# Ledger of designs, part 24: designed miniproteins, single chains, continued (4)

Each design is a single chain, and the fold is of that chain. pLDDT is the mean over its residues in the fold that is shown.

## One batch from the design tools (miniprotein)

Design m12848
Fold by ESMFold2-Fast:
Structure m12848 (fold): chain A 96 residues (1-96)
Amino acid sequence: EALEKAKKGGEAAIKGGLAAIRGGPAGLHPGTAAAIAGAGAVFAAEVLKNALEGGKSAVSGGEAAILGGERAGSQEGIEGGKKGLEGGKAGIEAAE
């Protein structure tokens, strides 16, 4: 259900988060950090509902967000990426 929308929304959220980590200030505003962490939780819920393709996108995006957060020195970004990665993996396994 709504796999294309979930995949697009997820990809956009991860790309936005990664861009904020890489191109933004050294420290994330608390609201932005919370939004990135929340996106990971939403990803977990959406991936569990929307199966394999959404899960694959969440895993790839989560990995990229973790790497981008490490490069930028953003712990909140790394944590958000980890939540997205875990949610993506759980969604893929649940869909199988």
Scores: mean pLDDT 55

Design m12849
Fold by ESMFold2-Fast:
Structure m12849 (fold): chain A 66 residues (1-66)
Amino acid sequence: MKEDALKAAEETKEKAEELGDEEAVRRAEQLMEDLKNATDSKEIMDLAFEIAKLKKEVDEKEKERK
């Protein structure tokens, strides 16, 4: 769970950097740091949800450029 979410956040950050979306890069970095420091299962799940949401937003922006 936590490792999968971290990988998704890293991939999302890379795509956001490629797209020039500085806000998405910053959000991905913040979520990665929060996730690395999270020890409560609820907190980890909430962060994984936010990462999945950000990934969807970035994927949608990428499709507009293709």
Scores: mean pLDDT 79

Design m12850
Fold by ESMFold2-Fast:
Structure m12850 (fold): chain A 74 residues (1-74)
Amino acid sequence: SLADQAQQLIQQGTQAYKAGDKEKALQLFNQAADLAKKAGSAGLLQQVGDQLDKLGETEKSKKLWDESDKLQGE
């Protein structure tokens, strides 16, 4: 499913970040965000937002957190 693919990309992005490859991590997290949006998964959008915030991508993380909140009815 799209949600399963997004989760796999989040795991790959986390591994890339731990390996010191911030550029690859950012690419993978952006791909995960796109799939999470298509899947309509608030939880996955929040997870990607949290990871992007750790990478210093504050504006992108805020947008994903907002989209997550909209899906949850917040």
Scores: mean pLDDT 84

Design m12851
Fold by ESMFold2-Fast:
Structure m12851 (fold): chain A 65 residues (1-65)
Amino acid sequence: GDELKKLILRLIGLKLRKIGLEFELELKLKKGDISEEEKKEIEKEIEELEKEIEELEKKIEELEK
């Protein structure tokens, strides 16, 4: 099976989503076009993605050993 490749592609997808959210947050903050509630929502999504990325990276490391 190509399990490692599948996990790597998923990891790339999660990292791209995180980068997109971080960029969106920065742009909205610079424009002053963000509520405290929206800021907290984006920050929570970024934190959740960071956890998913960390878990997936650990799985990839285990498969490489």
Scores: mean pLDDT 83

Design m12852
Fold by ESMFold2-Fast:
Structure m12852 (fold): chain A 59 residues (1-59)
Amino acid sequence: RKVILEQLNKLAEEYGLKPITEDDTDEEIKETIIKIALKAGFSEELAKIIADRVLEAMK
């Protein structure tokens, strides 16, 4: 949802990552969330779980 995208974009900017746009696919959004989680100190396994749960919440 729009609020989740706004929060993700704030985190993406803080970590120097490309912003998420409305034209991005679910796969591209998932990759950006994984990168944010990894930079925040989460493991690859946790980053994937976080990305999947955030994408579910965006539906």
Scores: mean pLDDT 77

Design m12853
Fold by ESMFold2-Fast:
Structure m12853 (fold): chain A 72 residues (1-72)
Amino acid sequence: SAAAREAERREIAREIGEKLRLIGDALDRLLAGADPREVADELLEAGIITEEEKERMIKIEEERRRRLEALA
């Protein structure tokens, strides 16, 4: 049972680590001016976000960029 719990813990840690890395890469790309739709599509295809989360992410990022542009 201890060996089974350790194996399960390592698998969960690996899955979480990969998802966090992909999210970090996505945030870096967005900050660099990447297309929010392209980034959101890649995260959806990777199974990290849902279609609803994709639409919310795009709207939030487009609004953020519009507000920053208005301040320039």
Scores: mean pLDDT 82

Design m12854
Fold by ESMFold2-Fast:
Structure m12854 (fold): chain A 96 residues (1-96)
Amino acid sequence: DFEGKGLVTLAKAILLAKEGKTEEAGKLILEHFGPEKVQEELDKLFEKLLDIGEELGLSMETEDDYYEMLLKSILAYAKKYNPEVYKEIQKLLKEA
């Protein structure tokens, strides 16, 4: 389940980035997507998440708003397409 694991990895990376742990966030992205697949697969996920964020009417005016928009979009997408991943991401958010 590459997409499901990708959503969990992206959620973890965003939470790390919100805490200023950008090096750790980048490491998680590279470990999951790899250098060869980062542009192709991450861009596809990002396009889906941005579309969902726009539909939800979420603000992108600040860096924190942008990360919140992405996290909410990840949750909305996972809830619809992968309920097991939705549960995993919800646990991560409770720890943040």
Scores: mean pLDDT 70

Design m12855
Fold by ESMFold2-Fast:
Structure m12855 (fold): chain A 64 residues (1-64)
Amino acid sequence: EEELLEQQKQVLLGLVEAYEKNREGALKTVRENLETVREILERTKDLLSEENVKKLEELIKEAE
């Protein structure tokens, strides 16, 4: 469980980095995986900084 949560956290951190470097590509990825990204964020929210959570919530909302 902890290993899976760490892997999921790394996926979200990769999305934050992608969003900063290639916004359109990150948005496309999130749109194609919207349910999965929301689920992962809910599980890993407490493991992420408030800034990264806010960026991911913003990315998800923009992808909707």
Scores: mean pLDDT 79

Design m12856
Fold by ESMFold2-Fast:
Structure m12856 (fold): chain A 60 residues (1-60)
Amino acid sequence: SDELIREAREAIERGDYERAIEILEKIENPTPEQLRLLGEAYLRLGRGEEAVEKIRGYRA
């Protein structure tokens, strides 16, 4: 939903990448924009491998 995207963006802007991941991972069918935000949050935490695995799972 638009509100979840907004909350995730605000968390990323604050540097709260863990919160952004918590919000985005609750989404069952993420949009490309939501997947991009999820990947960004993981990369900022140095967890890029997890980002790749998560995105692969949604696209499989």
Scores: mean pLDDT 76

Design m12857
Fold by ESMFold2-Fast:
Structure m12857 (fold): chain A 61 residues (1-61)
Amino acid sequence: GLGVRARVVKDYTATEPDELSLKKGELVEVLESLPGNRVLVRNLATGEIGIVPGDVLEPVG
């Protein structure tokens, strides 16, 4: 697909309406890098889109 792939390295629970909850081991597509170490992602299993902290993600090759 288009965009960079990343793996979720730790669980994240959304705290804001624009954020996405993710579970460790899920794969996401990085759609946009945002200020403040935040990223807009699509969850590849669910198709859900939202913002998460960059520190919960590890890029995959």
Scores: mean pLDDT 83

Design m12858
Fold by ESMFold2-Fast:
Structure m12858 (fold): chain A 64 residues (1-64)
Amino acid sequence: GVAEKIQELFDKLGKKYLSRREAIKILMEVTGLSEEQARTIVELSGKKFYSKEELIKLALENAL
């Protein structure tokens, strides 16, 4: 599922936190959202860096 894909991407990147730009790209890939939609979600979160748990939550809240 969405959470599993995000986990795999974090493990592949070897990072604890993603930048806003990286979070946008991963949200697009995992949810199928447009760049504009993913950017809006990330900007509204008000964060500069995203943990795996935070990005999973954003994806699940906005995917369905």
Scores: mean pLDDT 82

Design m12859
Fold by ESMFold2-Fast:
Structure m12859 (fold): chain A 57 residues (1-57)
Amino acid sequence: MEEAMALVEKAEEAAKAGDFDTAIEHLREALRLTTDPEMQEAIQRAIERVEELKKLL
């Protein structure tokens, strides 16, 4: 769980820097490490949001 949270934070920093590919990769790894259903849903929604932003730019 702590490792998944660290990856989510790294993904947020990457997205702020405009590095959406790195952000998506960190979020996918976080999704792999978590078994919490609420956290999995939140990460999946974050991945969808970042992918959507990448398509618009």
Scores: mean pLDDT 80

Design m12860
Fold by ESMFold2-Fast:
Structure m12860 (fold): chain A 74 residues (1-74)
Amino acid sequence: SELKKIQAEMYTALAQYYLSQKDYEKAIEYAERALELDPENARAYEVLARAYEALGDDEKAAEYRKKAEELKKK
């Protein structure tokens, strides 16, 4: 629904805020909450990719980056 997409955008904005604060655990938490509401939210996957990259999980970072790029083509 449109309301769920708006709520997902709010959680994605919170995730981006925590990412900017280098609070990677909270960035992941809020990005995952955004994806529960909107599984196709490319921005939430970008936050997950950047957070996992910062934490040294290059495999997860690459996976989420690929997902974000695929969704941006739609």
Scores: mean pLDDT 87

Design m12861
Fold by ESMFold2-Fast:
Structure m12861 (fold): chain A 100 residues (1-100)
Amino acid sequence: MTSLIRQFVRGSSLDTLRQMRDVVDTAIDTVQTSTPQQQKDIVINAFRDIIQIAVYHRSSSSTIQIGQQIYQQVQTMSSSQQYDFMMQFRGILDRGIQRR
């Protein structure tokens, strides 16, 4: 998973990464105050928005395909794994932004 996230982030522009970070930050904050039933939908919807941001900013087909692979894996995760994924994704996004 970490390798796929790093490839997805490397394939994205700075503006794309900043918008993705805003989505991830909002999702993490919302999950902390949500019910368990809402957590899965929040994470899945957040990552769907992240893929749409990549498409809107004209990321390569390869980068979008990696995003879709991540999305499929996230859908099969438990709530705790999804939360850990969002925290890891946020960390990789922050590092990607700092290196631009």
Scores: mean pLDDT 81

Design m12862
Fold by ESMFold2-Fast:
Structure m12862 (fold): chain A 59 residues (1-59)
Amino acid sequence: MSIGQDLIRNNNTISYAAFIGSRNRDPDLMIQNVTDQARSLGLSQSQIQGIRDWVRQSS
């Protein structure tokens, strides 16, 4: 089970950040946008790392 996938699926702001990154077809931009939004939402460093790992695997 992917913590990053669950967090993206259940959070509209993170999902939108992932969508914008995907549209630009830049995995680094997607990781940066998703990570920045996760930080702004107060997620822990382990949750943020889970999101980064999931985006890298899914991009």
Scores: mean pLDDT 66

Design m12863
Fold by ESMFold2-Fast:
Structure m12863 (fold): chain A 71 residues (1-71)
Amino acid sequence: MSEAMRLEAEAGVYEIAGAVAKLNGDNKTAAEYYRKAAELLREAAALASGELREALEAQARRLEALAEELA
């Protein structure tokens, strides 16, 4: 597993945790997990290029927007 793949996988775990927290009404915890997932995706994007980098940056922006809505 490359470092970028590891960061992407870790971000996925936090995204799922954020969704679970949101379903439980814990918007603060959901926002924290979504921000952490976005941070990991931006780190993965820095190690990637081309279409993969753009996809990772787009997903990070989406998670940042979700976190802002919940905070």
Scores: mean pLDDT 86

Design m12864
Fold by ESMFold2-Fast:
Structure m12864 (fold): chain A 60 residues (1-60)
Amino acid sequence: MNELEKKIIEEIKKNGKVTLDDIPLSAVSIASNIEKKIPGVKYTVELTDDGRVKITIEKK
C-alpha cells in the first residue's frame, strides 16, 4: 500500500494522471487517501467485469 501510494504520487507529479486497472472494489480507499495527501486531484472509478474497478486519478 505505502509503496503503491508513493508511485501514484510520483506519476501524478510527472504526468498529471495515473490509471490503476483491475483493483478490487474494496481497495477504492487508495484513491481517497491520495486525494487527502495531494489537494487538487480528482479520481474516477469505473466498474469492470468480475466486481473489479478501474481508477483514474488526475491533477485538476
Scores: mean pLDDT 75

Design m12865
Fold by ESMFold2-Fast:
Structure m12865 (fold): chain A 91 residues (1-91)
Amino acid sequence: SEAEELVAKAKEHLRKAVEALAAGDKEAAIAHLEEAVEHLEKAVELEPENLLLQAELYGVKALLYKLQGDEEKAKKYAEEAERLLEEAERR
């Protein structure tokens, strides 16, 4: 589906962001995370009932905000992602 293609693109950018962070390139990591967020936001819009997908989006936003120095937003989105993952795992 279109949502699956968007998720695949987001996961590719997430992989590149992690590689950039390992290399010490914070600016490149932020750019890849921003692209991952845009793809995941479009995917969530197509599948608004998909809690796992929403949790993935929130997790990526948490990492993005952490790298940008917004610790309060990073914590908020990380906590929301964990709650959604727990709910999705309970069926």
Scores: mean pLDDT 88

Design m12866
Fold by ESMFold2-Fast:
Structure m12866 (fold): chain A 92 residues (1-92)
Amino acid sequence: SAGVQEAARRVVENARRGGAEAEVRVDGDTVTVTLRNARPGQSVGAIGGAVEAELLGAEAEVRSEGDTVTLTVRGADEAAQTAALEALAGGS
């Protein structure tokens, strides 16, 4: 879980540096990331996170409502959760 927590912190810090706000919630095998005031880079990052999670056997959904982007990853083990969050953190 330490890897998931570190990746979540990186998502929040990266979003803040880009002028967005990120909230990360981990509930068992489900990760939800909500990005507010999201720029195109954050949207691309969320899609990258979804792709990485799906490649590791999880189910992922990206939803956009105005300038709010939500990534939901379900059925994810710690490796899939970490990979999704790291991809999102690295996607500008």
Scores: mean pLDDT 83

Design m12867
Fold by ESMFold2-Fast:
Parts: C-alpha cells; structure tokens; sequence
Structure m12867 (fold): chain A 60 residues (1-60)
C-alpha cells in the first residue's frame, strides 16, 4: 500500500541526486531506515550512508 506507492515514486526518479534526496526526505518525514530500505530496494546500510552524507552536507 503506502510502501508500494513510495517505491513507484522512487522508480520515476532518473538521477542519482534525486534518488538520494528522496531517501533523505523520507527520513525527515519520520520513516525508519528499514522502512526506507524496503520501499526503495536499498540495504539499511546504504540508507544510513545517504542520510549521514546529507546531514553532513547540510551542516557545512
């Protein structure tokens, strides 16, 4: 249901930057790392790495 809709939206994204921004946006909305990983087809480690890089980039 909701995760299927999130996956469909992610699949429409064509650039790596848009996909990373989408992952970070889900994190900001309160989705867990595991929920994001399941929805977008990444590992939990990949999701955490993207979030960490975006947090670091925003603080600089």
Amino acid sequence: ALLDKIKAEYEKLKTEEEKREFVYSLHRLGYSDEEIAEAVGLTVEEVRRIIAEYEKKRKQ
Scores: mean pLDDT 79

Design m12868
Fold by ESMFold2-Fast:
Structure m12868 (fold): chain A 70 residues (1-70)
Amino acid sequence: MSPVERLEELLKEVEGEMKEALEELLRNAHLFPDSLLQEIVDAVEAALDDPEKAKELAKSIKEFLRAVKA
């Protein structure tokens, strides 16, 4: 499964800030190598059972995307 396909699956499992972060990441997925997208997927999957870690990760993803688009 490609990292993009896995991100689309994760969007069905997440809510709030994480959903917003992953939607923005998917819109800009063409800007990133598959290896980086896979690293983000792995981090999101590791945080799914911890709401606090998921919130921190979502914020970090959004900040990363802002920096790349600047």
Scores: mean pLDDT 80

Design m12869
Fold by ESMFold2-Fast:
Formats: sequence, structure tokens, C-alpha cells
Structure m12869 (fold): chain A 65 residues (1-65)
Amino acid sequence: SEVEERLREKALEMGLSEEEAEKVLEAAKKKDWDTMQELVEPKAQESGDVDLAQELSVLAAEVAE
């Protein structure tokens, strides 16, 4: 899926590993937003890139549909 590929790409841009990016994708598919936030929030805080975190959230919602 194009949306799944974009989600992985954005997760990697945030500094998540490939393994962590796959966990984010799995959490998004299950609509497990708590697990997604636990994986993403530390990296978002470290980078300070609010726009990248927002784009990831939008893509995760798209994957969940």
C-alpha cells in the first residue's frame, strides 16, 4: 500500500528504526493509538519536529481506514 510505505518513510525520517517503524504500522492497522504514541512521542520530543509528527499521525489515520 502507498499509504503504508509513506508511513514507514515518515517514521524513519523521525529517527525510528525499521523495526520501530513496522511496530508503528502494526499499531496503526490495529487502531492502537496508545502504542503508536509511546513509540513516536520520545522521537518527536527529541527532534522537536512538530510538522513531521503531525504528518505521521495523518498517515496512521489513513492506514487505519
Scores: mean pLDDT 78

Design m12870
Fold by ESMFold2-Fast:
Structure m12870 (fold): chain A 61 residues (1-61)
Amino acid sequence: MTPAQIEKLLQRLEEDPNDAAAWGGLAVLEEDREKAQEYLDKALELDPNNPLALAAKLKLE
């Protein structure tokens, strides 16, 4: 996983801040646990059943 993938997800969120899959993807890819938790919380607010958000939740356990 590369920094370029995080940049692309951030660009998607600049265009559509309600993209739960993009927030979940950021939470999975982010290496900083505090930042990943922020992204996960946003993804779960938008779609609590989003598979990327659930994967990020498992990663952070």
Scores: mean pLDDT 79

Design m12871
Fold by ESMFold2-Fast:
Structure m12871 (fold): chain A 68 residues (1-68)
Amino acid sequence: GAMIEVEATPEEREATVADIRELAKDNPKLQERLDKAVREGASFIDLAALQLAAAVYKVLDEKEKERA
C-alpha cells in the first residue's frame, strides 16, 4: 500500500502541490508561500495545511467579490 498520509508518496505530494497552485493562481502571497514550502522541503502535513488555507482564502475572496 501507499505511505500513510503523514508521509505521502512523491505522487501524492506532487498532486497536493498542483492543487495548491490551482487554488492560489490568483493569490501571489499563497503562491510565494507554496514556492518557499516546496524549496525548503516542507512536510506533507505542512502542504496539506497550506492546501486547506488556500481553499479557505478562495472562499473568502468569492465572498469579498459578492460584496464589491
Scores: mean pLDDT 74

Design m12872
Fold by ESMFold2-Fast:
Structure m12872 (fold): chain A 119 residues (1-119)
Amino acid sequence: MLDEVEEALERARAEGADGLLINVYSPEAAKEIAKRFGPRLAELGIIAVVNGTPEAVKAAVEELRKQGVKAIGFDASTLAEARAQAPALLEELRKHGVRRMVGAGSGTDNAALAAQAAA
């Protein structure tokens, strides 16, 4: 998990991405990700898009925002959930100037694609 976030962050930096999609499923893992990657996300100006369980998303978003990271949380465990949330997520992404997003891990690529796809 941490290695997948590290790889995705380096890919986002290399490609000039505005956002990084991260899946979190426990509050403890969410806090560790925020602690390890928050400073780099803030430095690079990359917006954190956090998906997962409500408790894990809340923990990650709160910790990232404390570190000066712009963070958006949503819950999209399936493509159907991602499609249902896509209009609101796309509006938030546009509001923050996110034009290109990279996902951490293979599961996030489908969610990121669904969120950025024209409905």
Scores: mean pLDDT 71

Design m12873
Fold by ESMFold2-Fast:
Structure m12873 (fold): chain A 78 residues (1-78)
Amino acid sequence: MEYVEKAEKALKEGDKEKAREYVEKAIEEAERLAEEGRYLEAAEILARAAAIADKLGDKELAKEASEKALEYLRRALE
């Protein structure tokens, strides 16, 4: 969860570009975790990434991350 935490810190500091970069890295990390079968961890990262993207005004990125979070959460509960 390091990238999500870095994204939250960058957003709090007003560095929107850096926050967006960390959101993108957090999504990449979550995809890797999902490939390893770690769906619950992937869903948690994606949900937090979606919230940060929404605060950045990036509605497309927020939608993509939130939809993936729901998909992986469903897989984790199977």
Scores: mean pLDDT 85

Design m12874
Fold by ESMFold2-Fast:
Structure m12874 (fold): chain A 73 residues (1-73)
Amino acid sequence: SPMEETKLMFRLMALREEARYLVRTSTDPAVVAQAQALAAQVDQLIADLKAGAPVADIRAGLDALQARLEALR
């Protein structure tokens, strides 16, 4: 569904910005390293979504990365 793909894209972009914010603002080198890895993994999910990967697979990846970001807060 184009609407589901659009919603996932906005969620991925928001998660990427949250990860980038932690890279810019965190004073903990371990948090910075994990946030950099998260941003790169979100970029990969964006590329996969644009390449036509199944929406369910992108959603599963997004949910896993979102949980990892929440653990860094």
Scores: mean pLDDT 89

Design m12875
Fold by ESMFold2-Fast:
Structure m12875 (fold): chain A 68 residues (1-68)
Amino acid sequence: SALEEAKEKLREIAKEYDIPEEVVEKLIEALERGDLEEIQRLLVSIAAKYNKPEAAQRMGEVIVKVLK
């Protein structure tokens, strides 16, 4: 499914950019719930707190394709 493909891509991006597994799993849970506010909060955290704006951008692109 598109959701399962997106979950795998999010985990791969996280591995490339050394994003903590805990953060990625929370993002995946928010995506499964359709919790747009939590998705936005986590992507902002990845970009700003973890200083991985490129990871946040790539993850955001994956998520947008699933939500449409």
Scores: mean pLDDT 86

Design m12876
Fold by ESMFold2-Fast:
Structure m12876 (fold): chain A 90 residues (1-90)
Amino acid sequence: MAQEYLEKGEEAFKKGDYETAIEYYQQAIKIGDAEVRAQAYYNLGLVYEKMGKYGLAIDYYGQALALYREIGAPEEKIQEVEDKIKKLSS
């Protein structure tokens, strides 16, 4: 169920429907486990970055980073999120 919201959000994001993508990612965060929530926060970061809302993108990437660290995500994934934050903060 939560995974379905994540997938629908990704479909909306892919077609440039950022408003619909945000709504689905927010639903994934509400009902998802830590792994789904981490991915949804990361994807919200991508959406806000595409919209030029860099402050919000950094905030959502930060929330994804905290969750990825908590669940012991692969180092490559943690580094990816850290690099996103670093580039937008500089």
Scores: mean pLDDT 88

Design m12877
Fold by ESMFold2-Fast:
Structure m12877 (fold): chain A 68 residues (1-68)
Amino acid sequence: SHMDELIAEILETARRLAELLVEKGLISEEEAQQMIERIERELQKHRDDLELLQLMLSILKQEVAKAE
């Protein structure tokens, strides 16, 4: 789904940035891993809410199309 693709993109971007910060000596590998795990947990917790909001937006788009 589009939401799964968005979540995957956010996680991939976060992992790349965390890796760069570790390579530059700004954070530890442990801190990077904890940060990624927190992001993943928050995304999973809000997945259902995001999918519901996307469904509601789709309904509004359909109603606008009918009114035109």
Scores: mean pLDDT 79

Design m12878
Fold by ESMFold2-Fast:
Structure m12878 (fold): chain A 89 residues (1-89)
Amino acid sequence: SLEELKKKIEELKQKYEEEVAAFRSRMDAFVRQEVAELLGRDEPLTDEEIDRLIAEGNEKVRFIRDVAEALATIYEHVLKLELEREIKK
């Protein structure tokens, strides 16, 4: 039925959103860890500290952020294509 199809689409969309959020969280953790290692710090940096370093012209920190953003964008795009394929059956 149309109602069953609509419910299935909503469930697929929720799973997509959860997966995207989980991957972004992993990429944020990756950036904090890599930047901490780059700077010889034992503890991860906050997102605010990382933004400040980028604003101050730290090219290596910016590169790490850009790589993580690119990976997140690619993953989101792939998951969106999978979601669209699932909806189309």
Scores: mean pLDDT 84

Design m12879
Fold by ESMFold2-Fast:
Structure m12879 (fold): chain A 56 residues (1-56)
Amino acid sequence: SDARRLREQLARAAVLLKGTDKSIREIAYEVGFPSLRTFTREFTRRFGVSPGTFRK
């Protein structure tokens, strides 16, 4: 995907991780990732921590 689109998907995921109690899997699919594995890899690359760690 376009780098801008990827950044927007990850930014939206960050908001959902902090603002909701949705599962990490639900958030991954909601923001448009094809799998939890792809989401976790791209999120960790962008933010330096896993989605679970980011949530607190």
Scores: mean pLDDT 86

Design m12880
Fold by ESMFold2-Fast:
Structure m12880 (fold): chain A 118 residues (1-118)
Amino acid sequence: MVEQSGGGTVKEGGSLTLTAKAPDTISELLGVSWLREQPGKGGEAIASASAKGTGYAESVKGRFTVSFDAAAKTGYLNMNNLKVEDTALYTALISGVSKETGVAVLAAGEGVQVTVVA
């Protein structure tokens, strides 16, 4: 299970950093993707980082930065200039190599709530 942290309540215009730590069953971190589910909307893939580079949804470009630390096996989402519409459950999906099998696997977190207030 991916350990997620850094959610909470913040004022509009504020900043938060979300973290996603790979479980010890992952020997190598290959990438991280961030999904969000806004109230009344379906899930949206908003950011990803891998060896191919970074990608962002138009809704977050210029405000959010995705990265990962391969040695720490931790993914990050730095969120700046937060808007009320950024209120959502944020879930990390980690791609990595299984320590037990050596096969590429995906691991998901349970999500962290971010609430942006005016």
Scores: mean pLDDT 87

Design m12881
Fold by ESMFold2-Fast:
Parts: structure tokens; C-alpha cells; sequence
Structure m12881 (fold): chain A 93 residues (1-93)
């Protein structure tokens, strides 16, 4: 149920990216991440937040840094210390 909603919002985000509407794309990726978290899929939630951060970095680098920090925290909870470190480093940019 919530996973299907997350996939729908990811598709909408990709359409906004194709149109170079990066703020709208980032918002839809964040919505997808929320639904993935509700569904219990933390890996997909982290991936969606990463895409949100990439899109947001085009228009709001400070907001993107906060999203990269959130991605790092999820990977740390998942035990993926290497990815957590990579996204913390991206948040420092």
C-alpha cells in the first residue's frame, strides 16, 4: 500500500527532473521517502532522500546538505558505515 504510493511519488519526481523542476522533484522524492519509511523499507527511503538531495542541490545547497545528513543517519541505522560516511561527507559540501 504505502510502497505503491512511494513508487508513484518517485515516478512524479523523475518527471519533474526531466522538466528541470528540481524543487518539485525534491519534494516528491521526500514524499516517497516518507512512504518507504512507513512501509518499513529504510533502504528505499535512504535512496529516495538521496535523490531528493541531488535534485535540491541544484536550487538549495543548504537544504540538500540536511537531506544528505538524513541519508547518512538511515545508513548508520542499517549498519552501512561506508555509505553513512559518504553521505556525511556530501552534507559538509
Amino acid sequence: EYKELAEKYEKLAKEYEKQKKYLEAARKYVEAAVFYKIAGDLEKAAEALEKAAEALSKVNPEGAAELYKAVAEIYEKLGDKEKAKEYRELAEK
Scores: mean pLDDT 86

Design m12882
Fold by ESMFold2-Fast:
Structure m12882 (fold): chain A 67 residues (1-67)
Amino acid sequence: MDAADLARHQEINKIANEYIEYLEELGKEKGLKPVEVNEKAAELAKRHYNEGLSEEEAKKLAEKWVE
């Protein structure tokens, strides 16, 4: 296990955690299930890491998804 793998894992987890918190706030209003929130947060975090999706773009997609 090298430092680069650890750094990538930490970055993805940090992004995913921020998206989870954001989606939980939105989901509290809409009655979303925790599994739905976690799955969407993971999807957005992977898109951020792999496709360069910005945090602002991801949050807008989350808002549209919850609507």
Scores: mean pLDDT 73

Design m12883
Fold by ESMFold2-Fast:
Structure m12883 (fold): chain A 76 residues (1-76)
Amino acid sequence: MAEERTLTFQVSPATAAALLGKVIVVPMRDGYAVYLAVDAEGDTLTLRVVFYPTREEALKEAERLAKEHGAELIVP
C-alpha cells in the first residue's frame, strides 16, 4: 500500500516559491515518487511524498492531488 512521508529541504527562497503548489512525478530506482510542495517558509520547502511501485498508480495519485489542490502537474 502507498506510504506517505514528509520531507523538508533548505533551498533558495526563489526555488521554494517556484515549486510551491506543484505536483511532480519522479522516476525512482524501482518505482515512482509523487511530490507535492505543500509549504514554503523563506528558504525551507516542505514536500509531501508518496511512493508507488508502478507508473499508473503514481499518475493516478498525482492527478488526484493536482485536482484537489489546484496544482500544476509535472510528469517527465
Scores: mean pLDDT 74

Design m12884
Fold by ESMFold2-Fast:
Structure m12884 (fold): chain A 87 residues (1-87)
Amino acid sequence: SEEDIKELLRIAQEAVKLAYESGNKKAIEIAEKYARKIEELLRNNASVSDIAKVVIEMLEELKEALKDDKEAVKKLEELLEEVKKIE
């Protein structure tokens, strides 16, 4: 649904913000890469499932890049749980 896509985009935007606030160059590069992929999916009218999969991949790569930052990892895990609530 459009509501589910909007929620996935909010989660993705929060993850991008977290990457920039971290100052970690690798995390910022990951966030920028996935932001572009999500925009491409939206232009191609991708399904909620396809968008959710890419958001999950972004969150998992960000967790690895920020693994030494316990607060960032906790926030990313909370965002992953929010994705699970979307059908």
Scores: mean pLDDT 88

